# Designed miniproteins, single chains, continued (4), part 86

Each design is a single chain, and the fold is of that chain. pLDDT is the mean over its residues in the fold that is shown.

## One batch from the design tools (miniprotein)

Design m14974
Fold by ESMFold2-Fast:
Structure m14974 (fold): chain A 71 residues (1-71)
Amino acid sequence: EFVRMLLFGGSFGDKYYAVFALLDPETGRRVGSEVLEFDTKEEFEAAVKEARADYEKHLKPGANPFATVDE
């Protein structure tokens, strides 16, 4: 239902973390956020790549989930 857009990702200790904005694919509005933990770089990179592909295919042109960021 929601499209994941990567906000940031990186490694901490022996694990990888990705923080995604959850976007409504019809409006492009941010409806939430999700943090995923990965044990391997391969799983992390696969998840990031999949989210990127989904974002590019399913969101309407001009979607900006950061328009209301206060910092």
Scores: mean pLDDT 70

Design m14975
Fold by ESMFold2-Fast:
Structure m14975 (fold): chain A 93 residues (1-93)
Amino acid sequence: SEVEKLIEEAKKLIDEARSLVDQARDYVRQGDYEKARELVNQARELIDKASKLIDEALEKATTPEQRKEVRRLAVDVTAVYMDVLAIEVEIDL
């Protein structure tokens, strides 16, 4: 279904953003704030794209099961966004 495709694409973007956040934390530990900033900015772009797909999936969801999966993704994207904000505070971005 279209909703399932949107969910799959959003999951992929969230996983990619999470990987970038993990890499950014490693660069913060190394004192490479410039590289950490680049990775955090890339993660923000992926989070924005995932959020738009989640909103579209929620509008198109026709079953309670679909709505539940989309809402779980909304929690996941919010968690990654909070991690991005934590890194931005650390590096004064």
Scores: mean pLDDT 89

Design m14976
Fold by ESMFold2-Fast:
Structure m14976 (fold): chain A 55 residues (1-55)
Amino acid sequence: SAAAQRNLALSEAGARAVEAAGDENPKLSDVLKGMAKIIRTAGRLVAERIEAKAA
């Protein structure tokens, strides 16, 4: 669905922004890269639940 695709696109954009912040902040880089991975994983799970509820 469009909602699931939008959620995936927003999650990817958010993850990239957090990764970019990590590149600018070396002391927080590992934490921010970990957060980006969590954002991508959570976005994927939310998109799956949106599709499951719509079906």
Scores: mean pLDDT 81

Design m14977
Fold by ESMFold2-Fast:
Structure m14977 (fold): chain A 93 residues (1-93)
Amino acid sequence: MKSPNFFAGNGVELYVFEVYDPKTKETVVGLLLTGVEVPEEELRRVIREGLERAFEKYGEDKKIVLSVTGAVTRETLERLERILKEEKEELLK
């Protein structure tokens, strides 16, 4: 079985992808999110599932970047970055 690169639940969707930056010569892992106006508990669950997949497929040492479809507030983006940091730190213990 091939593991999925797509996770969904309660109106939030997350896609995990790899992108190469030819200017920095670095590969980063992107987490593309849609439907981020859901409870924090649901965002945290989907971000955790996406991080587990990213670490499984690409390793723990790659930079993780969040991307969100559509217009979002600065406050929402800061909340997503906080959740990403907290869940990443928990997985690396």
Scores: mean pLDDT 73

Design m14978
Fold by ESMFold2-Fast:
Structure m14978 (fold): chain A 71 residues (1-71)
Amino acid sequence: SVNSFLLGSLRGARALEEQGLTEQARKFLASSLKILADQGRLPKDVAERLIQLANDGASADELLATARELV
């Protein structure tokens, strides 16, 4: 489901950022969210908002809650 894929992608990005791989985390998250947006399961504006929140250090749960509100 979108929730499972999104949560996994966000947790993966978070783990990379915690290792100091901030650029890789951003690219991984952006790619994953673009895939969801391209599939019509996530609006582009929502994807951009989630990328911004992740860059600010938001948790996977916070990002998932935001996605559920907007999707």
Scores: mean pLDDT 70

Design m14979
Fold by ESMFold2-Fast:
Structure m14979 (fold): chain A 71 residues (1-71)
Amino acid sequence: SEEEEKEKKEKEEARGALEGLKDSIEKAVAAKGASKESVELAVKKALELGEKAGEEYLEEAREAAERALAS
Protein backbone atom coordinates (compact mmCIF):
# COMPACT_ATOMS: atom_id res chain seq x y z
CA SER A 1 0.00 0.00 0.00
CA GLU A 2 0.98 3.66 -0.38
CA GLU A 3 1.07 4.06 3.40
CA GLU A 4 3.41 1.07 3.80
CA GLU A 5 5.69 2.40 1.03
CA LYS A 6 5.80 5.85 2.67
CA GLU A 7 6.70 4.39 6.08
CA LYS A 8 9.45 2.24 4.54
CA LYS A 9 10.87 5.21 2.62
CA GLU A 10 10.80 7.45 5.71
CA LYS A 11 12.64 4.81 7.76
CA GLU A 12 15.25 4.27 5.03
CA GLU A 13 15.78 8.04 4.69
CA ALA A 14 16.10 8.40 8.48
CA ARG A 15 18.64 5.54 8.59
CA GLY A 16 20.73 7.16 5.84
CA ALA A 17 20.49 10.57 7.49
CA LEU A 18 21.56 9.10 10.85
CA GLU A 19 24.61 7.47 9.23
CA GLY A 20 25.52 10.76 7.55
CA LEU A 21 25.05 12.63 10.82
CA LYS A 22 27.32 10.13 12.63
CA ASP A 23 30.05 10.79 10.04
CA SER A 24 29.61 14.58 10.44
CA ILE A 25 29.78 14.25 14.23
CA GLU A 26 33.06 12.30 14.05
CA LYS A 27 34.55 15.00 11.80
CA ALA A 28 33.39 17.68 14.25
CA VAL A 29 34.92 15.76 17.18
CA ALA A 30 38.24 15.50 15.29
CA ALA A 31 38.17 19.24 14.47
CA LYS A 32 37.13 20.29 18.04
CA GLY A 33 35.57 23.48 16.69
CA ALA A 34 31.81 22.96 17.04
CA SER A 35 29.71 25.70 18.63
CA LYS A 36 27.33 24.92 21.51
CA GLU A 37 24.39 25.52 19.15
CA SER A 38 25.79 23.06 16.57
CA VAL A 39 26.28 20.41 19.27
CA GLU A 40 22.71 20.90 20.57
CA LEU A 41 21.33 20.61 17.03
CA ALA A 42 23.35 17.43 16.38
CA VAL A 43 22.07 15.85 19.61
CA LYS A 44 18.45 16.74 18.75
CA LYS A 45 18.82 15.52 15.15
CA ALA A 46 20.37 12.20 16.21
CA LEU A 47 17.55 11.43 18.64
CA GLU A 48 14.83 12.44 16.15
CA LEU A 49 16.40 10.34 13.37
CA GLY A 50 16.68 7.35 15.70
CA GLU A 51 12.97 7.49 16.48
CA LYS A 52 12.13 7.69 12.75
CA ALA A 53 14.53 4.88 11.77
CA GLY A 54 13.04 2.40 14.24
CA GLU A 55 13.74 0.72 17.59
CA GLU A 56 16.83 -1.10 16.27
CA TYR A 57 18.49 2.31 15.69
CA LEU A 58 17.60 4.01 18.99
CA GLU A 59 20.85 2.85 20.64
CA GLU A 60 22.95 4.07 17.69
CA ALA A 61 21.12 7.41 17.80
CA ARG A 62 21.78 7.76 21.53
CA GLU A 63 25.47 6.92 21.02
CA ALA A 64 25.66 9.50 18.20
CA ALA A 65 24.08 12.12 20.48
CA GLU A 66 26.62 11.36 23.24
CA ARG A 67 29.44 11.48 20.68
CA ALA A 68 28.26 14.92 19.50
CA LEU A 69 28.82 16.25 23.03
CA ALA A 70 32.55 15.46 22.57
CA SER A 71 32.87 17.95 19.68
Scores: mean pLDDT 79

Design m14980
Fold by ESMFold2-Fast:
Structure m14980 (fold): chain A 74 residues (1-74)
Amino acid sequence: GDLEEAIRLLEEALRLSTDPEVKKSAEAGVKAGREGDAAAAGAGAWETLKLSTDPEVKEKAREALELAQRAVAS
């Protein structure tokens, strides 16, 4: 589902990132998503997108945010 795909993208963002703050926000989003909290997963994705300077990490975080928002709306 949308939340599972959001978690997958945040795990990739976590793997690609070298910034400890970006890793922390992505990891928080992954943990929240695994617990079924789509709103908190989206918050982690948004923070990851905001903090990251890597365009690949930003793109994965942006897609994860959109998917998490869709999961909240469902």
Scores: mean pLDDT 86

Design m14981
Fold by ESMFold2-Fast:
Structure m14981 (fold): chain A 82 residues (1-82)
Amino acid sequence: MDPVEVLREVAREAREMVEAGAAPSEVLDLFNETALRHPEVEATLTLAVMLTVASSPTREATREGVEAGIELLEKAAENGEK
């Protein structure tokens, strides 16, 4: 799968999880698992992971961080298609 397709799919899955009421930690797990399966997008997913925990002093996933992480992935996919 090309990097743009991976980013688009993980962003979509993360959006669906949030809409279904998944905890922020579950979305963080999705980002980490995707980075392990797709090294070609690891750098972008690492940034999304960092954003997910950026507002927490204990490095816990927050709703605000998850939203920022998903937006980063969506923008990266859009820019990669241009």
Scores: mean pLDDT 79

Design m14982
Fold by ESMFold2-Fast:
Structure m14982 (fold): chain A 73 residues (1-73)
Amino acid sequence: LEELKRQAAELQKQANTAIANKDYEEAARLHEQLAAVYRQLAELDPTNKDAYLLMAEQHEQAAKEAKKKAAEK
């Protein structure tokens, strides 16, 4: 659990950097990876399952938005 939480934090930093640099293709990939990590956390930590699934959906949506921006640039 703690290792996946650390991975999520690191991926979030990388995604923030990609967005700041307008690297929307990289941001989309990183948000997809974040969504996958949060779905794994939801399976392994049932106490926080709903919160992790919400985070996964938010990052899936962020990846879709980043892909739209990448297509426009």
Scores: mean pLDDT 82

Design m14983
Fold by ESMFold2-Fast:
Structure m14983 (fold): chain A 58 residues (1-58)
Amino acid sequence: SAALEAAKAAIDAGDGRAAHRILVEGTGASPEQADRAGTALAAGDDATAERILREAGG
């Protein structure tokens, strides 16, 4: 998703706050789901992040 790609770019730039905001606003994930997805993205685990966001309904 566009939100996932934007969040990855923010994490790569060192802007975890922007990444979290993008995930919440762009996918409809809760702050808790966005925290878990952001942690997975920061660890390079895109598959886990995508799964969390899909389960959130985005």
Scores: mean pLDDT 79

Design m14984
Fold by ESMFold2-Fast:
Structure m14984 (fold): chain A 87 residues (1-87)
Amino acid sequence: KLEEAVEKLRELKEKAEKAETSEESLELVLEAAKVALEHTENKELQLKIIGLLLRAIGLYLDGKLTKEDAVEIIEEIIELLEKEIEE
């Protein structure tokens, strides 16, 4: 189940690399966080994912969210899910 979420997140990361606007970048991070949260019941992991989402929202509200930021945040979510699979 988490492995399926990781695969979907990798697709979203590829889309984020091609994002042309900060709005599109935020939308992709929101979708990535949603996919990750739907595939885990680990409360600590959920809080970490929410923290990364809040970082993206903060950057967006400040007019500073880049596609590179979105890619980095989605990659961090992927790494969190992959670590959970190994444990």
Scores: mean pLDDT 86

Design m14985
Fold by ESMFold2-Fast:
Structure m14985 (fold): chain A 80 residues (1-80)
Amino acid sequence: SMEQELLKALVEEAEKLLAETDSLSDEERAAMEEFIAKLKAAKSAEEAQDIYLEMAETNPKVAKLFQEAASRLSDKLFEE
């Protein structure tokens, strides 16, 4: 579905951003990798939203980095 394709694209942007970012601690990097893995395993948009909300509460820096990935994806998809 389009939602699953968007989630996959978001994961790809997050993986790129993680590879480009050297300001994360080893713990923050591991947390980001874990959340990306959980998103890849998500079966629905609702499950992905729950994963994101948990990330935002437990690792706000990682959540902010993921928002940057989402912003990059939005720019690519909705660029005029």
Scores: mean pLDDT 76

Design m14986
Fold by ESMFold2-Fast:
Structure m14986 (fold): chain A 64 residues (1-64)
Amino acid sequence: SEVVERVAIRDLSEVVGEEVAREVIELAKAGRDEEAIALLLEHAPDVFSEERARRIIDDIRKNL
């Protein structure tokens, strides 16, 4: 879980920055998936579709 969290923060930070990446992980840990998805779409709309963002958040949550 710690390794998955660290890797997820690192990978997301390359796209949305470290501050936003940490907030996304925190929201996913809290079960606030829709807010985490919205944050990814807000900060990187050219990278993430809603479908892709939802898959990423679901994968992170399952491994936390």
Scores: mean pLDDT 79

Design m14987
Fold by ESMFold2-Fast:
Structure m14987 (fold): chain A 107 residues (1-107)
Amino acid sequence: GSTVTGGGTFAAGSTATLTGTSSAPGATKLAWSRQAPDGGTEGLSVLGEPAPGAPARFVSTSSNGVGTLTLSGLTPADTGIYYAQGVGADGTNVGEPGPGARLTVVA
């Protein structure tokens, strides 16, 4: 499974850094996604590259099943649960994404 740390409550305009870790065998990279408070899910990055439609101010890195997602210029619309998914060297998802970390952005 995967874990995410670095959630919490942040002021609008600030920067949050989320750290993801996958313990799944074969996880070499992380893919990031967000679930909005209304239940909608969006992809943020795949293998360290931005997902189509993700904000350019969101930057991810990953290596050996550990990675970060840096969220700069936070807005209240960035509120949600952020998930990290382990990905193998072939680009296939490995293990479960886990419960994620909640991020709340206040004006």
Scores: mean pLDDT 77

Design m14988
Fold by ESMFold2-Fast:
Structure m14988 (fold): chain A 95 residues (1-95)
Amino acid sequence: SMAYEKRARELWELLKKKLEENNGRVEVELGGKRLILELSPNDPDAVAVLDAETGALVAILRLENGQLIATNASSGEERVVSESALEELIRQLES
């Protein structure tokens, strides 16, 4: 969807800006879970998703061909971030 691609790119730009402004880390809450989004030191095109309680790596986020892709850290499975999760992330990052 062209609408999804536009919002995914807007989220990615906002996220990278917020990470730069906050020393490479921001906290968000998705689906009742507290997560830390962290700029990857080894890959400037990747954002790490950590469990805020344990510090464990949950997923890696990348913007690929206008899609926000989450790669599960344990399985390596790739999923497109849902439109509802994408809009929730935007809302929290704009706060």
Scores: mean pLDDT 85

Design m14989
Fold by ESMFold2-Fast:
Structure m14989 (fold): chain A 81 residues (1-81)
Amino acid sequence: SMRELREKFYELKKAGKVTKEDATEFVIAAVRAYQAAYPEASLEQLEAFARWLVREVGEELNLSEEEVEEILEKVLAELRA
């Protein structure tokens, strides 16, 4: 579930183990969990959720705007594949 994924993310953050790659994988997994919960969600809705979550994760990890954009581009590419 989304809640379990977010709790897992915060536990990894406390341990100082979250990389940009981990953040990317977390967002992709969270979007897929959202899609599973709402199978009628459009690609636009999934992308909107991804954009929101990447920004939230970026704030939590103190990432730069460039790093946030890099993660977002990777997530969107995965969703569009």
Scores: mean pLDDT 79

Design m14990
Fold by ESMFold2-Fast:
Structure m14990 (fold): chain A 60 residues (1-60)
Amino acid sequence: GPSAAAIAAARRLLAEGASGLLAAAVWGGQTPDASPRELAEVAGVSEEAARRAREWGAQL
């Protein structure tokens, strides 16, 4: 599904040397239902930072 595809794309970007924030932004932009914990896991940041990043993206 879209969430699984977005997570896979984010993990690939991270593996290719992209920052965790970029990976979280890509995933968060495609899946507004993504949990803060899942975003934090992909990005390698705190859950609070991931939640805020998703909220910023949602306001665009």
Scores: mean pLDDT 66

Design m14991
Fold by ESMFold2-Fast:
Structure m14991 (fold): chain A 76 residues (1-76)
Amino acid sequence: SRLKELTIEHLAELLGVSREQAEEILNAKTLEEAAELIEKITGKKYSPLEVGILLTASSLRAIGEVLDEELKKKKE
C-alpha cells in the first residue's frame, strides 16, 4: 500500500539505511527482532521500546502524507 511504501521510505531516512533494509526491519515479527536487525545493519543498539517509537514516528509521518494526498483528491 502507499502507506507502507511511505513508512519504509521514512524509516530508511530516519535510520540511514536502504529501503530494502527498512522493509526487512518492518517485516520483523517482533520489536526485539527489529532491534537486532537495526544493530546488525547500523551498529547502533536500540531497545524494543525505542524501536517501537521509531516505527510509530515513521508511520505518523506517512499517515500525514497520505492524508494530505487524500484531501487533495477530494477537492476535485
Scores: mean pLDDT 82

Design m14992
Fold by ESMFold2-Fast:
Structure m14992 (fold): chain A 99 residues (1-99)
Amino acid sequence: SMTVTASPSSVTVTEGSSVTITATISGVADDTVILVAWLNENGLPVSLSAFSAVLGSNPTVTFTLTNLKLEDSGTYSVLAVANGESVTSAPTTLTVVPA
C-alpha cells in the first residue's frame, strides 16, 4: 500500500524567511503516475504536482513557501493519489514569528 510522509513535522521561522516541506512517497509500483496536492489547515489544495514513480527510489515532492508572513502559520499536509488509492500525510506545523 502507498505511504506518504512529510518532513519536517514542525518548523519555526521568522517572517520574511522561506521554508521547504518535503513529501516522500513509498509503496508505489514503477511508472505509476502520482498526483500530489499540498493542503492547508482547512484541507484545501494550495499546490498540485504530478509525476511518475521510478524503480528503486522513494519519490519526493517539495513545497517551498517564500517571503513568509505571520498569516502563513498553520498546518500543511500532502495528499497523494495513485491507481485509485489516496493517502494523506501527517501534518507539518509551520509557525512564523516576527523578525
Scores: mean pLDDT 79

Design m14993
Fold by ESMFold2-Fast:
Structure m14993 (fold): chain A 99 residues (1-99)
Amino acid sequence: SEALDRVLALLNKEAPRIAALMREEIGDEGYRAVLEATRPLLLKAFQALQDGDYEKAAEYFREAGDVMAEQARKLGAPKAADEIRRFTDKLVELLKEAE
């Protein structure tokens, strides 16, 4: 899937950078807690991508990004939270453009 390839390319570029920023702000334990909180929504998002349901994938990635940013901010990672929101917006735009 071209959409999946584009999503994976964006994840490979941005996810390590955002993860490093989050670990700098709230440590490894905080980072793990943020990921655990978002895991169910991320699994739904990737399942929708595999099913070719880009509208549902965009909805689940938006929900996952919102939960991730909220948890990051709550734990004291406002810079990571802002980067997560920007990343999520870009990811959702890519999915909406997918045919």
Scores: mean pLDDT 85

Design m14994
Fold by ESMFold2-Fast:
Structure m14994 (fold): chain A 100 residues (1-100)
Amino acid sequence: SNIEKYPNSLKAALEYLSLGVVYYNQGKYEEALEYFEKAYELLKKLLGEDHPLTLYTKGLVLRLKYLLNPEKKELGKEAEKLWLEAKEKGFVVPEELVLV
């Protein structure tokens, strides 16, 4: 797989995002969080923290942390702010990355 051959590539980051979405859509939030965190750290390194895809992915991480710990309402609000910032920077969520 691209993750095994090139673990620090953009392709690996996108594969981590796709795996996270698959687990999220199955209601497997702990597994989804693991893959979104791996994608976020890699995208942050490759594209920078302010890149629209990195911001969107950080929002996914915070959303999952909120779903797993609902008393931390600030995490859900920060996720929404990051997604709005990504959208303002021209990010459009690809169909394969849409949460159902």
Scores: mean pLDDT 84

Design m14995
Fold by ESMFold2-Fast:
Structure m14995 (fold): chain A 100 residues (1-100)
Amino acid sequence: SRAELRKEAILLGARAALLVIEGYVLERELKKLKPNPTEEEKKLLEKLRQIADELLEKEQRLEDLLRNNAPMEEIQKVIEELKELIKKGEEVIKEMRKKL
């Protein structure tokens, strides 16, 4: 139902926000401990930044689709894209934790 999709959207938005916060904390810790990061560490930070930017863009699009009563199929597609981005972000965070 549309109500179920809205609930899923809210929960995904919260999960995305927590992921971004966790990534920000880890980036700050990495920079504190390693002021001269390696190329691998720089690539992880770059990936995290790109994922954060994409999450923001997809969240903005999801809000717009919900506000404009877009078809459920379009809403579901963006929800699936957000789930994939969150999964990628979690993988990057896992790799960053190995560097701490």
Scores: mean pLDDT 84

Design m14996
Fold by ESMFold2-Fast:
Structure m14996 (fold): chain A 82 residues (1-82)
Amino acid sequence: LPLEELSEEEVEEAARRIAEETGISEELAREVLRRYLTGGAEEALRYLVEEQGFSEAEAAEIVLVTGRVLDAMVGEIRAREA
């Protein structure tokens, strides 16, 4: 999200969607989302593999879902502001 910042409510909704699709906790989904927003997909992947002990394949799936959820939410926000 290069030109937009998510509100607390939008972060909670994104974390819920990520948790529902991947099976991870909402708390973990929030941290993955934070890492993704600050350091991109590479940082989120590193965090999951190196600090949380996920396999590379599991981490890649979680990161892919995180990016997809963010893209969908940005599209929804922009549609409301248009």
Scores: mean pLDDT 79

Design m14997
Fold by ESMFold2-Fast:
Structure m14997 (fold): chain A 75 residues (1-75)
Amino acid sequence: MSEELRKEIDEGVDLVFRAVMDSVAKSTGLYEASEHLIKGREALKKGNLEEAKEHYQKANALSPDPSIQARIDKL
């Protein structure tokens, strides 16, 4: 009985912890996507289309966005 109660509490704590970590991961993923968008733009400004495409693909993988996909398709 005490073992069942402890198991239920432990599962609840893990579930809340996972939800918090997922929220943090989404926030950090957005930051990394922004960095790749900046680098992609810089590569495009230098005329390096291949490097720009790689950065936009990484940004889209981290934070899928139709506008990023459109930029990849134009390169």
Scores: mean pLDDT 72

Design m14998
Fold by ESMFold2-Fast:
Structure m14998 (fold): chain A 60 residues (1-60)
Amino acid sequence: MSARELAERFAEAAKNNDGELATETGQEAVAAGFSVDQVAEGGVYAREGNLEKAVEALSA
């Protein structure tokens, strides 16, 4: 799973108010080797609509 793909999935979940998709995406990201802190920060930026910052956070 790429940082960009993950950021896009978080942004989609936020746009649709889909808490289940957001939770599932977070679990898949951690399983793929992203840290909990990266996922949390990336998810916040994606929810704010800042996809560039979300990708940066997930790539840190």
Scores: mean pLDDT 81

Design m14999
Fold by ESMFold2-Fast:
Structure m14999 (fold): chain A 89 residues (1-89)
Amino acid sequence: KEEALKNIDKAIKALEEGNYDEAFKYVRKAMEIADELGLKEASEALFNAMVHILVAKVADSLGETEAAEQARQNAIDDLKKAKEIIEKS
């Protein structure tokens, strides 16, 4: 449980730094742990975060700054939701 929370915190920091690849890596690790713990709602939030990270990365690569910022914020919101679910489990 604690290791999943640590990976989520690292993912949020990576997103704040604009490091999409590191963020994706940490979210994937957190999702694997959430799946092992049977925390379906947390896994769903983490999967949504992965999708939003990929959207943000693609939008940034195309110069779509507003879309990239929105997707990055959506990913952070998904990660905070997953963190709350895991903390309460």
Scores: mean pLDDT 85

Design m15000
Fold by ESMFold2-Fast:
Structure m15000 (fold): chain A 98 residues (1-98)
Amino acid sequence: MSEKVKELKEKLEQLYNDYLAGKISLDEFLQRVAQLLREAIENLTLEELKEFYHYLVSLLNKIYDEKLRDDPEGRARFDAFLEQLHAEVERAVGRYRA
């Protein structure tokens, strides 16, 4: 694993743990995750970005399955957020191929 990918994964895990501990709200967590993804897009190679994004999506799916199972409004909010992140990554990947 590259040092930059490792650093971003560690920041993401800290956010995940802070959210699970109730130290930050869902909205703050989603905002910070979006900021980390933008940092990744600016600073990582295409292969490093793919590795980081795969890890990010795996953590987000854990929250969806474990924390939002009985929250349809939270699920709808989360689904919209995932679509936004996917669109940002697709645009970034397209730029690397140009």
Scores: mean pLDDT 80

Design m15001
Fold by ESMFold2-Fast:
Structure m15001 (fold): chain A 100 residues (1-100)
Amino acid sequence: MLVLVRVRIKFKGATKEEIEEMLQEAIDRLRAEFPERIVDAGYQVTSDDEAELWLVFRADSPEEARELVERFVNILKEIAKKKGIDYEMEVEVQELPEPE
């Protein structure tokens, strides 16, 4: 199955550059752990303290999809904690139609 994950994150006290570094580190770590599962990934800083992150991946089951989403969210939490940055996070998960 093909899955789209959208994460909206609000960081308190982070600069735009720090936000971009944290989001890129999260994507890089996830790609390193699941090199053949990630179809697309990116981010956009939407305001001074807010960003949107998206991830498209392939999963063989709903259980695997849940595990990848949980791992990605945990990577983001670990990075924010390491930087000492407070955050608020909203996660949306959507199944995409398989392209023919």
Scores: mean pLDDT 80

Design m15002
Fold by ESMFold2-Fast:
Structure m15002 (fold): chain A 75 residues (1-75)
Amino acid sequence: NLEKIKEELEKNINDRQKVFEILTEVRKAGDEEALEVIREILKEKNPELYKFLQEVDEALSLIREAIDKIAERRK
């Protein structure tokens, strides 16, 4: 449902909460194609929010990697 996601994102491009809700739903579904499209739209239409989300994604990735490393070492 990429078309619907695009429409909702463009309609709510300045609504940070709505953008987070859309991203959370797409991530939960595991739709990597939709995530990439969302990033492209944000980068073009709201680059400040795009930068913030990239920083959050990088931080979460590092935290997850650290947790996995700790769990692996305890085995």
Scores: mean pLDDT 74

Design m15003
Fold by ESMFold2-Fast:
Structure m15003 (fold): chain A 81 residues (1-81)
Amino acid sequence: MDELYEKALESIEKALQAVKEGNVEEARKYIDEAIKYVNKLGDELRRLAAEKGWDHPEVRAAEEKATEVIKKLNEALKALS
């Protein structure tokens, strides 16, 4: 979970930097990579919730991280649009 969270954030940061530099092609590449990691995060969150329950503190923490990444990805998508 944490590794996927870190990779998603790294890809989003690289996408935003590419947008800032005017490099649309590089930004698209990193957005696609971030979407891939976000989908994997969703799968891991669902697996963790199935194992421990949605009310478990570890699951709640993972859900907060996933929500944060999704918000940042949406910001990057708006910047690219």
Scores: mean pLDDT 81

Design m15004
Fold by ESMFold2-Fast:
Formats: structure tokens, C-alpha cells, sequence
Structure m15004 (fold): chain A 82 residues (1-82)
């Protein structure tokens, strides 16, 4: 399990990487927003992380989203870049 540092643009966003299948290089990224924020900014940041860390996105699942509290959690399943 690897925890990426917070983005300078989104300091309340936390990304946790987990290697699900080492032989296939499949990673699971869990993205959490704690206090609130710009949903578009979060999606753009996720896209940037995917482009840098992953060669291909397999699945994206949004598990929690609240417009009132700004709480957001998504799971991204992707192939690692070599």
C-alpha cells in the first residue's frame, strides 16, 4: 500500500494506492476528499494522477459523494506504468 502526498492544489484530497495483482500490474487507487472542494478540480487532479501513474484505467467507482458536506470517495482500478 502506498500513500501519495496531498496535491498542492487540493490539500484535503488523499490518494491511497494498493497493488491488487502484482503479476498483472493492477493497482487500486482510493481517492478521498475530507472537507469539501471543487468536484471539477478533483476530477482533473485524478486525471493527472492517472496519466502519470497508470497506463490504462480499467474501472472507476464513485462510492460516496455529498454536495452538502463536500465528502467524496472514488475507487480507480488501473494498470501500472512500467
Amino acid sequence: MELLPPSPELPDVRITLKEVDPEKGILEAIVELVTGGDTLGIMLYISDVIEKEFSKVLKVTVERSSAVSGEFQAKILALRKD
Scores: mean pLDDT 62

Design m15005
Fold by ESMFold2-Fast:
Structure m15005 (fold): chain A 66 residues (1-66)
Amino acid sequence: SEVEERIERLEKKLEENKDKLTPEQIAQMRAGIDHLRRLLEAGAPEEKLRAQVEDLETAFEIFLKK
């Protein structure tokens, strides 16, 4: 799915940019990804999943702009 592909891309980017992020930012991103994966497992609506992954992608870009 689009959401799963976006999560995988985000996880890869997080791993590649760990040195540019604080431990707190890394923990926040991991918590958000874990929450999204739980929503996927629970069969949450696609609209909700897309909104959540968009929020995480936005947060990640903001963290990188430091």
Scores: mean pLDDT 84

Design m15006
Fold by ESMFold2-Fast:
Structure m15006 (fold): chain A 96 residues (1-96)
Amino acid sequence: GEEVMKRLAELLDKHNTPLARYAVRKILELIALVAEKVKENPELSEEEIEEMVNVVVEAAKRFVEILEEYISGKISEEEARKKIDEVFKEAKEKIL
């Protein structure tokens, strides 16, 4: 988790684009969803919470990879946004 957050911070420092800011907002939305799930389900084990946190970390890693593809010119902004939205949907479905 720490390494991906460091990569995201470095990416924002060098390329503080609307798309990078959008990816950060999507990560925060997933974190909020995990927090709500934990709040509403007091029976959740630490292991189940760690599994949800790992889903968020993997989504964040995929967001960084998509942003790197966009920055390198391999994909368009529209394609990158679509990929971020697909990853977000998959992560949300795994947490729910």
Scores: mean pLDDT 87

Design m15007
Fold by ESMFold2-Fast:
Order: sequence, then structure tokens, then C-alpha cells
Structure m15007 (fold): chain A 70 residues (1-70)
Amino acid sequence: VQVKDKNGNILAKAVYDYLKKHAPEGLKRLAEAIKAGDDKKIEEWAKEVSKATGLSPEEAKVAAGYYVSS
């Protein structure tokens, strides 16, 4: 799936849609860590989602931020 635009910017909704289908539990856990402001848990879950999906930890965090803000 295309998760970056032609300029290399992360497409938050596209990453969110991908993770919701392929790693919904990891996405939820990462979003909960962000809501809690738990930096350690944010890094741990971003890393786990990255390992499970092949996306970067930064892409996972962007998707979870989209989830929290929507």
C-alpha cells in the first residue's frame, strides 16, 4: 500500500487504514499510549507495529496520532 505521497510525506489516513486492517490491536495499543502520554509505551508499541507490518515506527506513530485526533 502507498503510505507516502510523491514528496515523501507520510499519508496519515493511508497508514491508519492499513494498520486498522493488518495490525488493529497494535494500532489501538499505540493510540492508548499516546493518549496516556507514556513516552516509553509509545516507543515500545511503535517498534512492535513496525516489526509486525514493515512500516517505520514514525509511520506507525503518525497513524496512531490520526486515530487519537479523529
Scores: mean pLDDT 78

Design m15008
Fold by ESMFold2-Fast:
Structure m15008 (fold): chain A 59 residues (1-59)
Amino acid sequence: MEATVAVFREENGILVPVGLHRAPLEEAQRLSDEAAAAGLWTVVVEHEDGEHRVLRTRR
């Protein structure tokens, strides 16, 4: 399963995009956890059979 991790930094209440990674779901979840632990916002989107589903958002 493929996934996308979008990473954002919050500045003055605005989310600024700092990274976008396409990876297997397990790797995407790990990247999201690491970025969230560093104080960044993350969104993980799963891609399967043309469907796109947001799995989680973290800070």
Scores: mean pLDDT 75

